# Designed miniproteins, single chains, continued (2): the designs that were tried, part 42

Each design is a single chain, and the fold is of that chain. pLDDT is the mean over its residues in the fold that is shown.

## One batch from the design tools (miniprotein)

Design m5526
Fold by ESMFold2-Fast:
Structure m5526 (fold): chain A 65 residues (1-65)
Amino acid sequence: SYEERIAADPRDAEAWRELGLEYAKQGKLEEAERALLRAHILAPDDEAIRAELTRVGRELREKEA
């Protein structure tokens, strides 16, 4: 699982990204944002992660309203 990959290597940016996308598919936007933020910190030059984080953050703010 993605969580097992992260437990073995907490610096695996791709595992954090995939976990975040999986949470987003489930509508767990807060968990998705936290996972994608971790991925962005680990891979700050990855534009795909940055775009995904921005999208999920926007959806989360809209859903909380």
Scores: mean pLDDT 81

Design m5527
Fold by ESMFold2-Fast:
Structure m5527 (fold): chain A 93 residues (1-93)
Amino acid sequence: MTPEELEAEILIALGRMALAVGDYETAIRLYEEFLRRFPDSPDRAEVLTNLGRAYLALGRYDEAIAAYEEALALDPSNEEARAGLEEARARKA
């Protein structure tokens, strides 16, 4: 494991913990840091899906939609991103 791979995994783990305890603002900050530092990571679709979930929980529907659409562009089979996108669109309407 390289230091960069370890840092990426720590950001994902901390973001998931923040999301699990309802600290959505911290989850957003950690996931945005991940996306900025590791733009070519194979974990980008997962991170974008979780970022969308955090935005959705905060009622930030436009940001949630954007995150889920990017996640689906990377992984069209991502059911969590699809369900989240449908919910975000429904709540925005």
Scores: mean pLDDT 88

Design m5528
Fold by ESMFold2-Fast:
Structure m5528 (fold): chain A 63 residues (1-63)
Amino acid sequence: LSEEQKKELKEKAEKEEKELLRLYLDGWSPEQIEQRRKEFLEELAKEYGLSVEEVEKLLKELN
């Protein structure tokens, strides 16, 4: 990935974490939050041509 793509990936992840926190406070179960998190990682993996594991690793490295 380019530096620009890594920045976009980090920004998307930060926006999703804020949304997940909002949904949790709005009464979503931990199971629903986990399912949405999984779907988000799968969507990023598809968008960037990576595996879910590679997306998780990149997000950890960018944190």
Scores: mean pLDDT 81

Design m5529
Fold by ESMFold2-Fast:
Structure m5529 (fold): chain A 89 residues (1-89)
Amino acid sequence: MVEEFEKFLEELLEKSKTASDEEVKRDILTLYGVALYASKQLSPEDAKKVLELAIETLEELKEMYKDNPEIVKLVEEVIEKLKELKKKI
């Protein structure tokens, strides 16, 4: 489960290098949805690891797309939500 999520994140980062801004926004929302789902289904330890990996990947996306204010804002909002979720586990 966690290893499969790590692979998903690596593939998402690689895909983002050639993706349109609109595709990146959809992928960010998909990442949030997958992380939220995993946090409810996995053990507390695995849920925390999944959320930490998701946050790290989003911070990387924020750096890659720092010149796009809409993507930066979306990434920051999702990071905040994931950090709050991690604190509650």
Scores: mean pLDDT 83

Design m5530
Fold by ESMFold2-Fast:
Structure m5530 (fold): chain A 97 residues (1-97)
Amino acid sequence: MSKEELEREILAAFVRMAASIAVKILEEKAKETGDEKLREAAERIRELADKAVEALLAGDLEAAAEYLREAAKVAEEAGDKETAAIFRRLAKQAEEL
């Protein structure tokens, strides 16, 4: 495994972790409020994070950054500004690989 492949795998692991946290926050809030839009946001973040991980592992850093920026936007619109900031940071890291 090259150093570049290892760096992409490490970033993919952080993306999976951030998505897992965001999904748990939004699903719990959806359960408390009954807001279906929060459940839809959680599902969309999961899908976008999966696509970002696939792009990272394929070496498509531009696509990975785009999916991560979209995930950040979904998180922010759902009221999760903290995980939105994490996704934006991960997108920047993908662009800098």
Scores: mean pLDDT 87

Design m5531
Fold by ESMFold2-Fast:
Structure m5531 (fold): chain A 56 residues (1-56)
Amino acid sequence: MDKEEGEKHYELGLKYEKEGNKEKAIQHYMKSATYYDLAGDYEGAREAAAKLGELL
């Protein structure tokens, strides 16, 4: 469940980043990192956090 939510929000972050909507991209990458962390998917959480670091 949480890993699937993490994947969903990561994809939405990528979509909004490509559209130039930085605020929405950041929101979805934050949600992605949170859901991956809750799922114990630390690799996924790290990838989402890296995307946040690139945008901030």
Scores: mean pLDDT 81

Design m5532
Fold by ESMFold2-Fast:
Structure m5532 (fold): chain A 61 residues (1-61)
Amino acid sequence: DLRLSEEEKKLLKELMEELGYSEEQKEEVLRIVDGEEPRSVEDALLFGEILSKLILKKAQA
């Protein structure tokens, strides 16, 4: 559902790395960013958390 620029995708990946997201968690977030539905409530919550942090980090630039 969310359209991200290449720069925003890079920042998202950096944030996930900083927060200690597993490779599986990173893959799930990127699938949702690419327009796929969350597979579970856990995936949806994970996406919501990282999206909120991305928005906050962009606002602090």
Scores: mean pLDDT 75

Design m5533
Fold by ESMFold2-Fast:
Structure m5533 (fold): chain A 65 residues (1-65)
Amino acid sequence: MEKHLEAEIELSLALMAFSISKRSGDYTEKTIELLERAKRKAEEAGDKETAEIAEELLKEAKELK
């Protein structure tokens, strides 16, 4: 469960950063980094649901850049 928990924590942090980036246009590059990290950790943990959420948000964040 530890890698699954780490992926969820990283996704939560990325969601907060994404919310800020979406409203302000700032912090977008860091949001992309956090989302890529969350996706990798979710994939390593076999957490397909978290990985899919991270991938969807990553596509949205890259469009903001």
Scores: mean pLDDT 77

Design m5534
Fold by ESMFold2-Fast:
Structure m5534 (fold): chain A 58 residues (1-58)
Amino acid sequence: MILLKALEDYEAEEEDELSLEKGDILELIEIVDGEYVLVKSLKTGEEGRVPKSVLELV
């Protein structure tokens, strides 16, 4: 399992995106493109796209 950490708060801008709080831990599901990844929140169990720029590897 590849884990990512939210570097900052992020509010979902589209219906398929996930909102994050700084410090949230997420599982990488899939790389969508150069800008976005599909992740699962370990806090809520929800899945959605987030920008790679707001995440770092754990």
Scores: mean pLDDT 84

Design m5535
Fold by ESMFold2-Fast:
Structure m5535 (fold): chain A 74 residues (1-74)
Amino acid sequence: SMAELREKAKALVVRLVNEFLKESDGKTPEEMKKLAEKYIERLRQELKALGVPDELIEQIVAAVERHLQGLIDM
């Protein structure tokens, strides 16, 4: 169901954002930008593998990208 897909997508996002934060510790803004790009690509691929609809993938990726950009621009 869509509800099950949303729960799996949410868990994936939480995990990847947490991994990004741990890996970004001590990195420069330039390194963090490259790291964020890799995590966004991985997120997109894993959401597709889960069978999340394209429209929802676009929404999730955009939201996560904005969040990670905000962390880098602090």
Scores: mean pLDDT 85

Design m5536
Fold by ESMFold2-Fast:
Structure m5536 (fold): chain A 68 residues (1-68)
Amino acid sequence: SLEEEVKRGIAEIALAVGLRTDPENAELYQKALDAIAAGNYEEAAKLARQSDTPLARKAAEILEEVAK
């Protein structure tokens, strides 16, 4: 659906911003982005949840909705 496409895009952008602005968690953001590219939204959400940042938490919530 359009809503799911928009949610995926928002989560992907949030994680990409995190990768560039939060070097402490860069590996987790990269792994989460790789999981999104593989279509594994549940795994991407779990990886994002490991980062204790507002940006990562918002991305995880969105990805959890997309994963069902």
Scores: mean pLDDT 81

Design m5537
Fold by ESMFold2-Fast:
Formats: structure tokens, C-alpha cells, sequence
Structure m5537 (fold): chain A 79 residues (1-79)
């Protein structure tokens, strides 16, 4: 089960990055939220780490809206 959740979470993460690279911020944000939710089921700290990683990667593509939403999700999890 944990392996299956991690696989799904990684899939959502890769889709989010692909959408961000294509300039599809709306789809990328949806995929970011799904990836974070799936990682949260595995480990809260891993979800925070993944959200921060997505934010940093999105900034490299200039996807500021995606980066901002990923940062917001990480902050919400840290509370």
C-alpha cells in the first residue's frame, strides 16, 4: 500500500511538472494539490518536502503561480 501511494504521488508530481513546463498553470496546480495529498497519506514531512521541491522547480520554468500555490500548501502542512 505505501509503495502504491508513493507511485501515485510521484505520477502526480511528474504530471504537475510537465503541465508547468507547458505553461498550463491551472492543470499544474491541480496536479500539485493531488501530489501533496498523496504524499501526506504517506508522511506529512515528505509532503512538505515535496511541495517545497515543486515550488523550486516551478520557479525555474517561470511558473510563479504554481510555485506560489506549492509554497502555500507547504506552509499549511507546517501548522
Amino acid sequence: KKSELISRAIGAYLRAIAAAMEGNDEQAIEDVKRAVELFKEVDKEEAIRMAKRISQTARKFGAENVAKEAEKLAEELEK
Scores: mean pLDDT 81

Design m5538
Fold by ESMFold2-Fast:
Structure m5538 (fold): chain A 59 residues (1-59)
Amino acid sequence: SEAALAAAREAGARLARAAPSFSAEQAGDMTGKELAPGLGGDREALARAGAEGARQAGA
């Protein structure tokens, strides 16, 4: 869902801010694995959204 992708982008951005050593792809992968069970099982889509949020936050 669009709400799930928005949540993943924000989670990825927060990961990038909290752990600046993470690459955008690492933050995205972690976001997808963490959020997929609760938000709809679309791990790959959530991982891409998380990576996008992380990149926007400076990862």
Scores: mean pLDDT 77

Design m5539
Fold by ESMFold2-Fast:
Structure m5539 (fold): chain A 61 residues (1-61)
Amino acid sequence: ELTQLRADLMSDDEAVRAAAAEKLVELSKKYPEEVLALLEELLKSPDPAVRAAAQAALEKI
């Protein structure tokens, strides 16, 4: 579940990224530690596009 959302947040497709962000908002209610850990990992990515996607998702939580 989180593995798939990680991949979706790294997508160049805006619709895929938006859907992943919505699911992360819901998952943060049940799995706050796992969601935060995932976003923190992505924020440390060497890829600037991945970091931007993680930041956008974090702002929606």
Scores: mean pLDDT 74

Design m5540
Fold by ESMFold2-Fast:
Parts: C-alpha cells; structure tokens; sequence
Structure m5540 (fold): chain A 59 residues (1-59)
C-alpha cells in the first residue's frame, strides 16, 4: 500500500471539510462530510470543487 496516496486523501478530506465549513457554515455536517469524502481522491481542492460537491449532496 502506498502511504503517500493515503496521506493525500486524508489531507484532501480535511482541507475540503474546512473549506466547506467556511463556504457553507449553515450546511448540515452530514453534507459537509459527504462532500469532503467525494473530494478525497481529487487532484486539487478548490472552492469551486467543494461548492459543486456540496450542491450534489444537498440536491
């Protein structure tokens, strides 16, 4: 197992979660966590990516 890939996914998850909480502080925690999980395997965490993932969870 490549630990570098696992660490990237963990870092991406928490970065997406922090960004989601800043962009949508009133969103339910379940939606924030689900959006962050969707982005864990992403190459880059951006505001646009987090917003899109959150919109999908709330739709």
Amino acid sequence: MQREAVMREIDNFFEALRLGMRLAPDAPLSALVAAAARLADAEEITEEAVRRALEEELA
Scores: mean pLDDT 78

Design m5541
Fold by ESMFold2-Fast:
Structure m5541 (fold): chain A 71 residues (1-71)
Amino acid sequence: MSPEEKAAKLLELLREMGVYPDKEALDELIEKLELDEKLKRQLEIQIAVMASEEGFRVADEEQFKKILEAL
């Protein structure tokens, strides 16, 4: 799976779960997925949009673990 496909899958999973990563969790995801600066910026923008949407909340430890295992 390409880094771009991994980023897309992450965004889909976050929307399905109704959660978004905090700054620390996002930095960990970016490192683990080996995203370039362009994909990192796109991911940060999309997560900021999710954080502004009603019904989304910060992912807990269990939810974050599921996200990491799915990628």
Scores: mean pLDDT 79

Design m5542
Fold by ESMFold2-Fast:
Structure m5542 (fold): chain A 74 residues (1-74)
Amino acid sequence: VDEAEVRRALAEIYLAIGKLDMEKGDFEGAAESYKKAVELEPGNADAHRALAEAYEQMGKTEEAEKWRAKADAI
């Protein structure tokens, strides 16, 4: 398979893990998983927004704003 297809599949897995962590209230775990998704797909706006939301839930408002701005630029 294409390398880009493998990266997309892995990013989807990390986004799913992050979403489950968000539902459990594990915002630190969610942020870690979403960071992996962003690293795999830097152009994925949804991954950047998800990471921003995790930071916002952790009270890291400045960091959340930075990631939200990056998502809006995509």
Scores: mean pLDDT 82

Design m5543
Fold by ESMFold2-Fast:
Structure m5543 (fold): chain A 67 residues (1-67)
Amino acid sequence: SDGERLLEIAERYVEEAKKSKDPLEREIWLAFAEMVLALARRMFPDDTELIKRLEELVKEAEEIVKK
């Protein structure tokens, strides 16, 4: 499904943020994860489980950036 594809894409961006030692690269991967969440909110506003899962992934990327 398109929702599963968005989760896979966002998970990949969080994974890249974890691997990045450069603070700027971590910010870029966070921005990409935030874009996926914004797209999901626009395309699937009623899919509360998808949105919640993507919000959790964005929060994980935010914590990586703070380090």
Scores: mean pLDDT 88

Design m5544
Fold by ESMFold2-Fast:
Structure m5544 (fold): chain A 67 residues (1-67)
Amino acid sequence: SMMEKLALIKKGEEYYKKGLEAAKKGDYETAAKYFRQASELFEKAGNLAAALLAKKESEKAEKMYKE
């Protein structure tokens, strides 16, 4: 339903904000995890543009600590 989609988007936005906060603190491992969670939530909501954006931020954060 539309209400279920909106709830998923809101949760995705909350995880995305947590990712940004972790990245500001230099905690790129935590940031990558939160951006990945945000991407999955946006994908479940059918917001593929937001999912791709969050996936890209997760990949950037992973390069900072993993690569």
Scores: mean pLDDT 87

Design m5545
Fold by ESMFold2-Fast:
Structure m5545 (fold): chain A 67 residues (1-67)
Amino acid sequence: EEVELEVGQEVLVTSSPADEERARALGIPVIRSENPVALALSMPNSEIVAFLADFEGSSAVVRAVEP
C-alpha cells in the first residue's frame, strides 16, 4: 500500500506484532508487512536508519527525506 510520510518522519516497518506494540509505546508510527526489509527498500524518498535486532522478528526504521 502507498504510505505518505512527511520529511523527517520516522516509521517502523515490521512483520512482528511484538515489535509493533513496542514501537507504538515509543510513539513511532508502524507499517505491518510480511517482508519489512523489501518494503522499506521500496519506499520512495526515504532512508533506512536502523534495523532493530533487540526486537522480536524482522524490523526496520525508515525516515522520509527530501527528493
Scores: mean pLDDT 69

Design m5546
Fold by ESMFold2-Fast:
Structure m5546 (fold): chain A 70 residues (1-70)
Amino acid sequence: SLVEEIKKEIEEYAKKMNFSKEALEEALKKLKENEKKFKSAEEALEWAKKVMLEKDVEEGIELIKRAVLG
């Protein structure tokens, strides 16, 4: 499958960027759900990188909100 083909590259990118395990798992799940939308493995890989980054940012914002609100 497309997801299996690019899984190693996604995992290596996540390790390089120090993304959470949850961000990686979310990206892999969404890739599998949206596999039909991608024209190429390269397009899917770039999209997965963006999903992981967006999830990491969202997690950071939630941590700040919790720290401020108690």
Scores: mean pLDDT 78

Design m5547
Fold by ESMFold2-Fast:
Structure m5547 (fold): chain A 67 residues (1-67)
Amino acid sequence: GGPEAAEAARKAALAAGADEKGAEQAYNSTLNGGNATAASAGHEALKYGKDEEGREAGRKALEYGHR
């Protein structure tokens, strides 16, 4: 986890189509629950992301989720 993994999870959740509240929940879950939420948000951003910025956010979240 940690703040960097949490921020990556937040950005990936937004890229996947979550609202600000959903993104904040991804941040808090990653900060408190470890990297599994970051990995999940990263997969969703890669699957549902509509542009390259969204896919890049997903890749970064997955990178933290696997550390």
Scores: mean pLDDT 74

Design m5548
Fold by ESMFold2-Fast:
Structure m5548 (fold): chain A 90 residues (1-90)
Amino acid sequence: MREELNEQVLALLVELGVDPEQAQRVLDWIDARARRLGLSLEKYKVMVASAAATLLREQGVSEEQQEAFIARLGELWGEKAAEMARSVLA
């Protein structure tokens, strides 16, 4: 389940111009942390959404790309993940 979510968000980040190796390193770190903390899948989605949105903001992606990310994340993972990403990017 987490592997499938990681593949989905990795593909999305790469499509928006994030380096695949950098995106993978961030996702691996989050997965390790989530497993250590015993997070539910729903809490994991929120944590990944927050970290991915932070990475996009740090790389200076356009507002249009940020909106596309929020929309696609909502489609794939639901409104709570989209709301977290929107909060970070605001």
Scores: mean pLDDT 80

Design m5549
Fold by ESMFold2-Fast:
Structure m5549 (fold): chain A 68 residues (1-68)
Amino acid sequence: MSEEETRKALENAAKAAEQGHSAAAATGAYILRKVGGLEEEYAERAIAAANKGDAKAAADYLREALEK
């Protein structure tokens, strides 16, 4: 995926997670893992939160990655 496609996918995943869709948060986190670097840490935290059903926490981690 291009960088712009990655960013758009992450934005959509974060919005869906904010609406309570933890599966969307997990998808966004997997995209971040492919980017690597500091984004990988946010990806692992988002995946852990999504697996616990905490869509809000997962969305917050995806938003942090998008703002940095």
Scores: mean pLDDT 73

Design m5550
Fold by ESMFold2-Fast:
Structure m5550 (fold): chain A 69 residues (1-69)
Amino acid sequence: SEIAEAMLRIAIGVARATNKPLSPELAVTVARDVGFDPKAIEELLRTAEELGGDVEAIRRAIEEAIREA
Protein backbone atom coordinates (compact mmCIF):
# COMPACT_ATOMS: atom_id res chain seq x y z
CA SER A 1 0.00 0.00 0.00
CA GLU A 2 1.07 3.63 -0.44
CA ILE A 3 0.97 4.18 3.33
CA ALA A 4 3.32 1.22 3.90
CA GLU A 5 5.71 2.61 1.26
CA ALA A 6 5.63 6.03 2.96
CA MET A 7 6.39 4.40 6.33
CA LEU A 8 9.31 2.52 4.77
CA ARG A 9 10.72 5.76 3.29
CA ILE A 10 10.39 7.53 6.67
CA ALA A 11 12.14 4.65 8.49
CA ILE A 12 14.97 4.70 5.93
CA GLY A 13 15.24 8.48 6.21
CA VAL A 14 15.50 8.31 10.00
CA ALA A 15 18.20 5.61 9.78
CA ARG A 16 20.20 7.72 7.29
CA ALA A 17 19.76 10.91 9.37
CA THR A 18 21.06 9.17 12.52
CA ASN A 19 23.94 7.57 10.54
CA LYS A 20 23.31 4.18 12.19
CA PRO A 21 23.59 0.78 10.48
CA LEU A 22 20.18 -0.78 9.89
CA SER A 23 19.73 -3.47 12.57
CA PRO A 24 18.02 -6.84 11.89
CA GLU A 25 15.40 -5.99 14.55
CA LEU A 26 14.52 -2.64 12.94
CA ALA A 27 14.48 -4.21 9.46
CA VAL A 28 12.06 -6.95 10.63
CA THR A 29 9.79 -4.37 12.29
CA VAL A 30 9.62 -2.26 9.11
CA ALA A 31 9.17 -5.33 6.86
CA ARG A 32 6.28 -6.52 9.05
CA ASP A 33 4.66 -3.05 9.01
CA VAL A 34 4.71 -3.11 5.18
CA GLY A 35 3.18 -6.61 5.11
CA PHE A 36 6.39 -8.29 3.88
CA ASP A 37 6.03 -6.71 0.43
CA PRO A 38 8.86 -8.23 -1.71
CA LYS A 39 9.75 -4.82 -3.22
CA ALA A 40 9.90 -3.21 0.23
CA ILE A 41 12.11 -6.06 1.49
CA GLU A 42 14.46 -5.56 -1.48
CA GLU A 43 14.69 -1.83 -0.67
CA LEU A 44 15.41 -2.61 3.00
CA LEU A 45 18.26 -4.94 1.99
CA ARG A 46 19.68 -2.29 -0.37
CA THR A 47 19.46 0.34 2.40
CA ALA A 48 21.19 -2.02 4.85
CA GLU A 49 24.07 -2.45 2.38
CA GLU A 50 24.37 1.34 1.92
CA LEU A 51 24.36 1.98 5.70
CA GLY A 52 26.97 -0.72 6.40
CA GLY A 53 24.56 -3.15 8.04
CA ASP A 54 24.87 -6.94 8.06
CA VAL A 55 22.78 -7.68 4.96
CA GLU A 56 22.87 -11.47 5.46
CA ALA A 57 21.72 -11.21 9.10
CA ILE A 58 18.92 -8.85 8.03
CA ARG A 59 17.86 -11.18 5.18
CA ARG A 60 17.77 -14.17 7.56
CA ALA A 61 15.78 -12.25 10.18
CA ILE A 62 13.18 -11.16 7.59
CA GLU A 63 12.91 -14.70 6.16
CA GLU A 64 12.39 -16.09 9.68
CA ALA A 65 9.73 -13.43 10.41
CA ILE A 66 7.91 -14.35 7.16
CA ARG A 67 7.87 -18.02 8.23
CA GLU A 68 6.40 -17.02 11.63
CA ALA A 69 3.71 -14.91 9.94
Scores: mean pLDDT 72

Design m5551
Fold by ESMFold2-Fast:
Structure m5551 (fold): chain A 60 residues (1-60)
Amino acid sequence: EKEKEIFDLEVELALLEIRRAISRMALPNLTPEQKAQAEVEIAELDRRITELESKINELR
């Protein structure tokens, strides 16, 4: 059902946004190696968030 699908995607989007925010807040306290890995993970989260936003907008 479209409404439930949109709701489920919005929940996933919110969780990804929270994960991205937590990762960004942690950056100043990481080693250079951990920071490089975290930046890759943040970039992947940004990509997934953009894809989900596009999908939600298409379903609306």
Scores: mean pLDDT 82

Design m5552
Fold by ESMFold2-Fast:
Order: C-alpha cells, then sequence, then structure tokens
Structure m5552 (fold): chain A 55 residues (1-55)
C-alpha cells in the first residue's frame, strides 16, 4: 500500500505550511499570497488524508 508515501508527503506539506506561516508573520505585505498558498497546501493534505482512509 502507498500509505507510507502519502504520510511522508503530508509531513512535507505541514513543514511548508509552518514556514509560510512564519514568513507571513514577518512579511505582512506578502501575507495574502502566503495565506492563499497555505490554504492550497491544507486542501492537499486533506485530500491525501482521505486517500489514506480509502486505502
Amino acid sequence: KGKEKLEEKIKKYQEQIERLKTLADYNPQFREGLEKAIKAFEKNIEGLKKKIDEL
């Protein structure tokens, strides 16, 4: 089953989200774009979690 690979991908997206949150806090002028990117990664994580649940 591809579960382990999906879990690793989720971890990488979570790390990217944390980095983007930190960047948004220190660079308010880019906050809207960074928050949009964060939401996109969060949607990807939810999609991957659903795929794991189906496996």
Scores: mean pLDDT 81

Design m5553
Fold by ESMFold2-Fast:
Structure m5553 (fold): chain A 68 residues (1-68)
Amino acid sequence: DERRRALAAELAARHAALLARHDTADARAALARLPAHQERLYASLTAEQLEEMLARLPEAEAEAEAAA
């Protein structure tokens, strides 16, 4: 439980860092929903799924940078 919450918090924080690269109204609205996003990740995903998403995040970050 504590581990899943920590994983969800880490994933949400990294999602926030990606959103912070875009200073738009949509990005600001998404950042305002970050606590709800963290709770949603915690409620809907297993520890294995959260770990897998975190492991894949560097690839997604690189893809987003290439697209920008």
Scores: mean pLDDT 71

Design m5555
Fold by ESMFold2-Fast:
Structure m5555 (fold): chain A 59 residues (1-59)
Amino acid sequence: SAKARKSLEAAEKALAEGNGAAAASGAWETIRIAQEDGDEETKKRGEELLKRGLEAAGA
């Protein structure tokens, strides 16, 4: 979905900027939107980004 993809792009940008907490929050929102839209590809990418964002925030 376009909305899920846009949310994922914003979360990826946050992670690239070193903001793991913002990346994790954005990834969570991406997963939620992707689930609603049946976008399995974007959901999996969001789940991966959530893990990376949480690791960056906790490190």
Scores: mean pLDDT 83

Design m5556
Fold by ESMFold2-Fast:
Structure m5556 (fold): chain A 56 residues (1-56)
Amino acid sequence: DTLAVQLQIKADISSAKSQEELEELTKKMTEAGRKALEEARAAGLPPGTTVTVEVK
């Protein structure tokens, strides 16, 4: 019963010392989510596949 697949990408923002570094990490998380979704589509996963980016 595979209706959707969840992909989780974890990013560590603890290294951010300033708002600029925090924005940089946020952009990297967005890129990671996009790449994961693209790989999921290439692997033939269903269109209901969800991507979750976890910030810690």
Scores: mean pLDDT 62

Design m5557
Fold by ESMFold2-Fast:
Structure m5557 (fold): chain A 115 residues (1-115)
Amino acid sequence: MPSVEEALRAALEEVYRYHKENPEASAEEIRRLAADTLLRLAPDSVLARALAETFLAMSDEEVEELLEKLRRMEESPPDERERLFREIFEELMARALPIMQAEVAAARAAAEAAA
């Protein structure tokens, strides 16, 4: 099973590949592709679900900004590419962490109510 980082890297690669093949694809198609790929590669990960929810909550402007960052990564040498990936990963993690914490808190509250 890939790590969440490996699943995210694969999702970003799939998204950018799809965008290059379908430049007119909607932001909604890009969001769904990213979310579906993450959930397929890491189905049991709470963090992967939170990252998928983060993608689905992106605005069209945020999707365009992400695609531009992915374009810059492809055009960059390996060291710069890894730096750009880390920036994307850290930004997405910052957004996903509160979602994951809320899901864990809700699960705890439900377990306490059931006991």
Scores: mean pLDDT 81

Design m5558
Fold by ESMFold2-Fast:
Order: sequence, then structure tokens, then C-alpha cells
Structure m5558 (fold): chain A 79 residues (1-79)
Amino acid sequence: MLREEAKKAAEEAEEAGIRLLEALLERGELSEEEVEEGKRHLEGLREYLIEKLPSLSDEEIEELIKKLEEEKKQLEELL
């Protein structure tokens, strides 16, 4: 289940990042083009992290989950 939890954490962090990008678009801080580029970047980052999971130890995966949960929280704070 640990890798499944890491995948979920990565997906939730991506979702939080997308919500922030959309909020910045609504505020006029970002253009639609910048938001689409940001979404592609976040998707690529999620894919990279998930592909990396089989090469990580259980302890490294637990640390990754904690970091992703912290990143999600920080992104939500910026909303």
C-alpha cells in the first residue's frame, strides 16, 4: 500500500497545484497559456515521481509522501 499512498499523494499535490494555477488565472496574475504550461509541467512531475517509486526504499517512499503532503499544504496556503 505504501506505493499506492505515494501515488495518491502525488496526484493530490498535482490537483492542488492545478487549483492554484486556476485561482491565479481568475485573479489575472497568469495568462491561459501560462496556466496550460503549468498544468503540463505538474503532470510531467507526477509521472516522473510515480515512475521513480519502484527504485525507492520504503523509508524513501514514506519521506516522499510526507514531502508531497507538505507541498500540497503549502500550495493550499497560497490560495
Scores: mean pLDDT 82

Design m5559
Fold by ESMFold2-Fast:
Structure m5559 (fold): chain A 63 residues (1-63)
Amino acid sequence: SSEVKKAVRELIFTQFRILALSGELFVMERQNAPQSEIDKIREKIKELEKKAAELEKKIQELS
């Protein structure tokens, strides 16, 4: 269905955003960035991981 296709596309884009932020986090940790900045990126990753889980659940329910 169109809803499944939309959810799959959103999941893929969400996974790309997680990957990009994870790379940024890796660089920040290696450069000893302030803990507050590291925590901010970690929180953004957690928000995206929650979104990915919700999308995966939606895909399962629609499939």
Scores: mean pLDDT 87

Design m5560
Fold by ESMFold2-Fast:
Structure m5560 (fold): chain A 57 residues (1-57)
Amino acid sequence: VPEAVLYAYELLKEGKSDEEIAKEIAKRFNISYEQAKNIVETVKKNPEVVEIAKKEL
């Protein structure tokens, strides 16, 4: 979900904890906490996914 990737990136830039970001993504996009944690980890380890998400939006 490109929107979830961009949202995670914005919250990371604000200095939010990984756990807080994952909880907010899970609530906002109605996905599991586990899926939200995977999105946060992917954004942190693969910055290129942010560029891909921007192109999809």
Scores: mean pLDDT 78

Design m5561
Fold by ESMFold2-Fast:
Structure m5561 (fold): chain A 65 residues (1-65)
Amino acid sequence: MTLEEILKKIDEAEKKAREWAKENGLSPEQVKLLEDVFEAFRTMAEALHLIEKDPERARKLAEEW
């Protein structure tokens, strides 16, 4: 699975979560938490994909943190 495919699945999951939130009357704070969680998933997906595709480059980038 490519990074593009993973990000697309995350986007689809977020859309479903937002529709569920709208139907169930979630508070603005709960909606923001959902958005933050999906942002974290995108960041992790990008990091994991980089590690899988180019471990040496991922290691060098991690050393800069």
Scores: mean pLDDT 75

Design m5562
Fold by ESMFold2-Fast:
Structure m5562 (fold): chain A 70 residues (1-70)
Amino acid sequence: MDKKIEELLEEGRRRLAAAKSEEEIKLATVRTANEVLDALKDASEEEKEKALQRLAELGGEALAALRARQ
């Protein structure tokens, strides 16, 4: 994976960890997805799918952690 994309996903993970509501998780996920897709605009469909799949995993983990706390 491109180092820039890895950095964007890591920043997204930090935003998700800081989220205090399901809506904040959704907003953090959308923001990170937009940043990743912009960085990958000239990349293959497979590269975009891989990055978005990784982000979806991070978002799912954050949502599960939030719901377990509530």
Scores: mean pLDDT 81

Design m5563
Fold by ESMFold2-Fast:
Structure m5563 (fold): chain A 55 residues (1-55)
Amino acid sequence: MTIQEKVDEFFRALSEGDLERAEAIVEQIKADPTVPDSVKEALEKALERARAIAA
């Protein structure tokens, strides 16, 4: 699975309200040293916003 495929899957999980799956995908992306830190930070912020809305 490419990084682009993982990012696409992350946004699909968020749109479905599957925060557990979205979190797992973010952890996989964070484990990849080829992904820029700015991308990792943006995805974490997107997940945090989704959690805040769900609370």
Scores: mean pLDDT 79

Design m5564
Fold by ESMFold2-Fast:
Structure m5564 (fold): chain A 65 residues (1-65)
Amino acid sequence: SAAEREALIARLERALANARALGMPEAAKLYEQAIEAARKGDLETAERLAEEANRVGVREVIEQQ
């Protein structure tokens, strides 16, 4: 539904803001792609990209000093 898509986009925008604030550039890029997929109604692709962003973000934090 449109409401589900809008709620997903809002969550992804918050995740993107957090990734940018925490210095996670690769995760941020994937969240931007997830938002674009969600805006196009491709929620499956958006969810996969968000999952990838979470995994990449965790790795970016672990590899920091």
Scores: mean pLDDT 85

Design m5565
Fold by ESMFold2-Fast:
Structure m5565 (fold): chain A 67 residues (1-67)
Amino acid sequence: GEREEIEERIRELEREIERLREELEELKEELKEDPSLELILRYTATSLRIIGLEFELELLKEKLKKL
């Protein structure tokens, strides 16, 4: 049902956020060695993606709490 679909989406989001946070740390280290515009843009895009996914995660957790 809807609850199980939301719980699965929450698990997917949590896994994706964790992977993206690991990617951010790698990009941060790369930026220390060679601060290129491409790496800055990738770091910024990855940071914004994490923020968006964390917002979606919070909304889904609140929806699940009301079910």
Scores: mean pLDDT 87

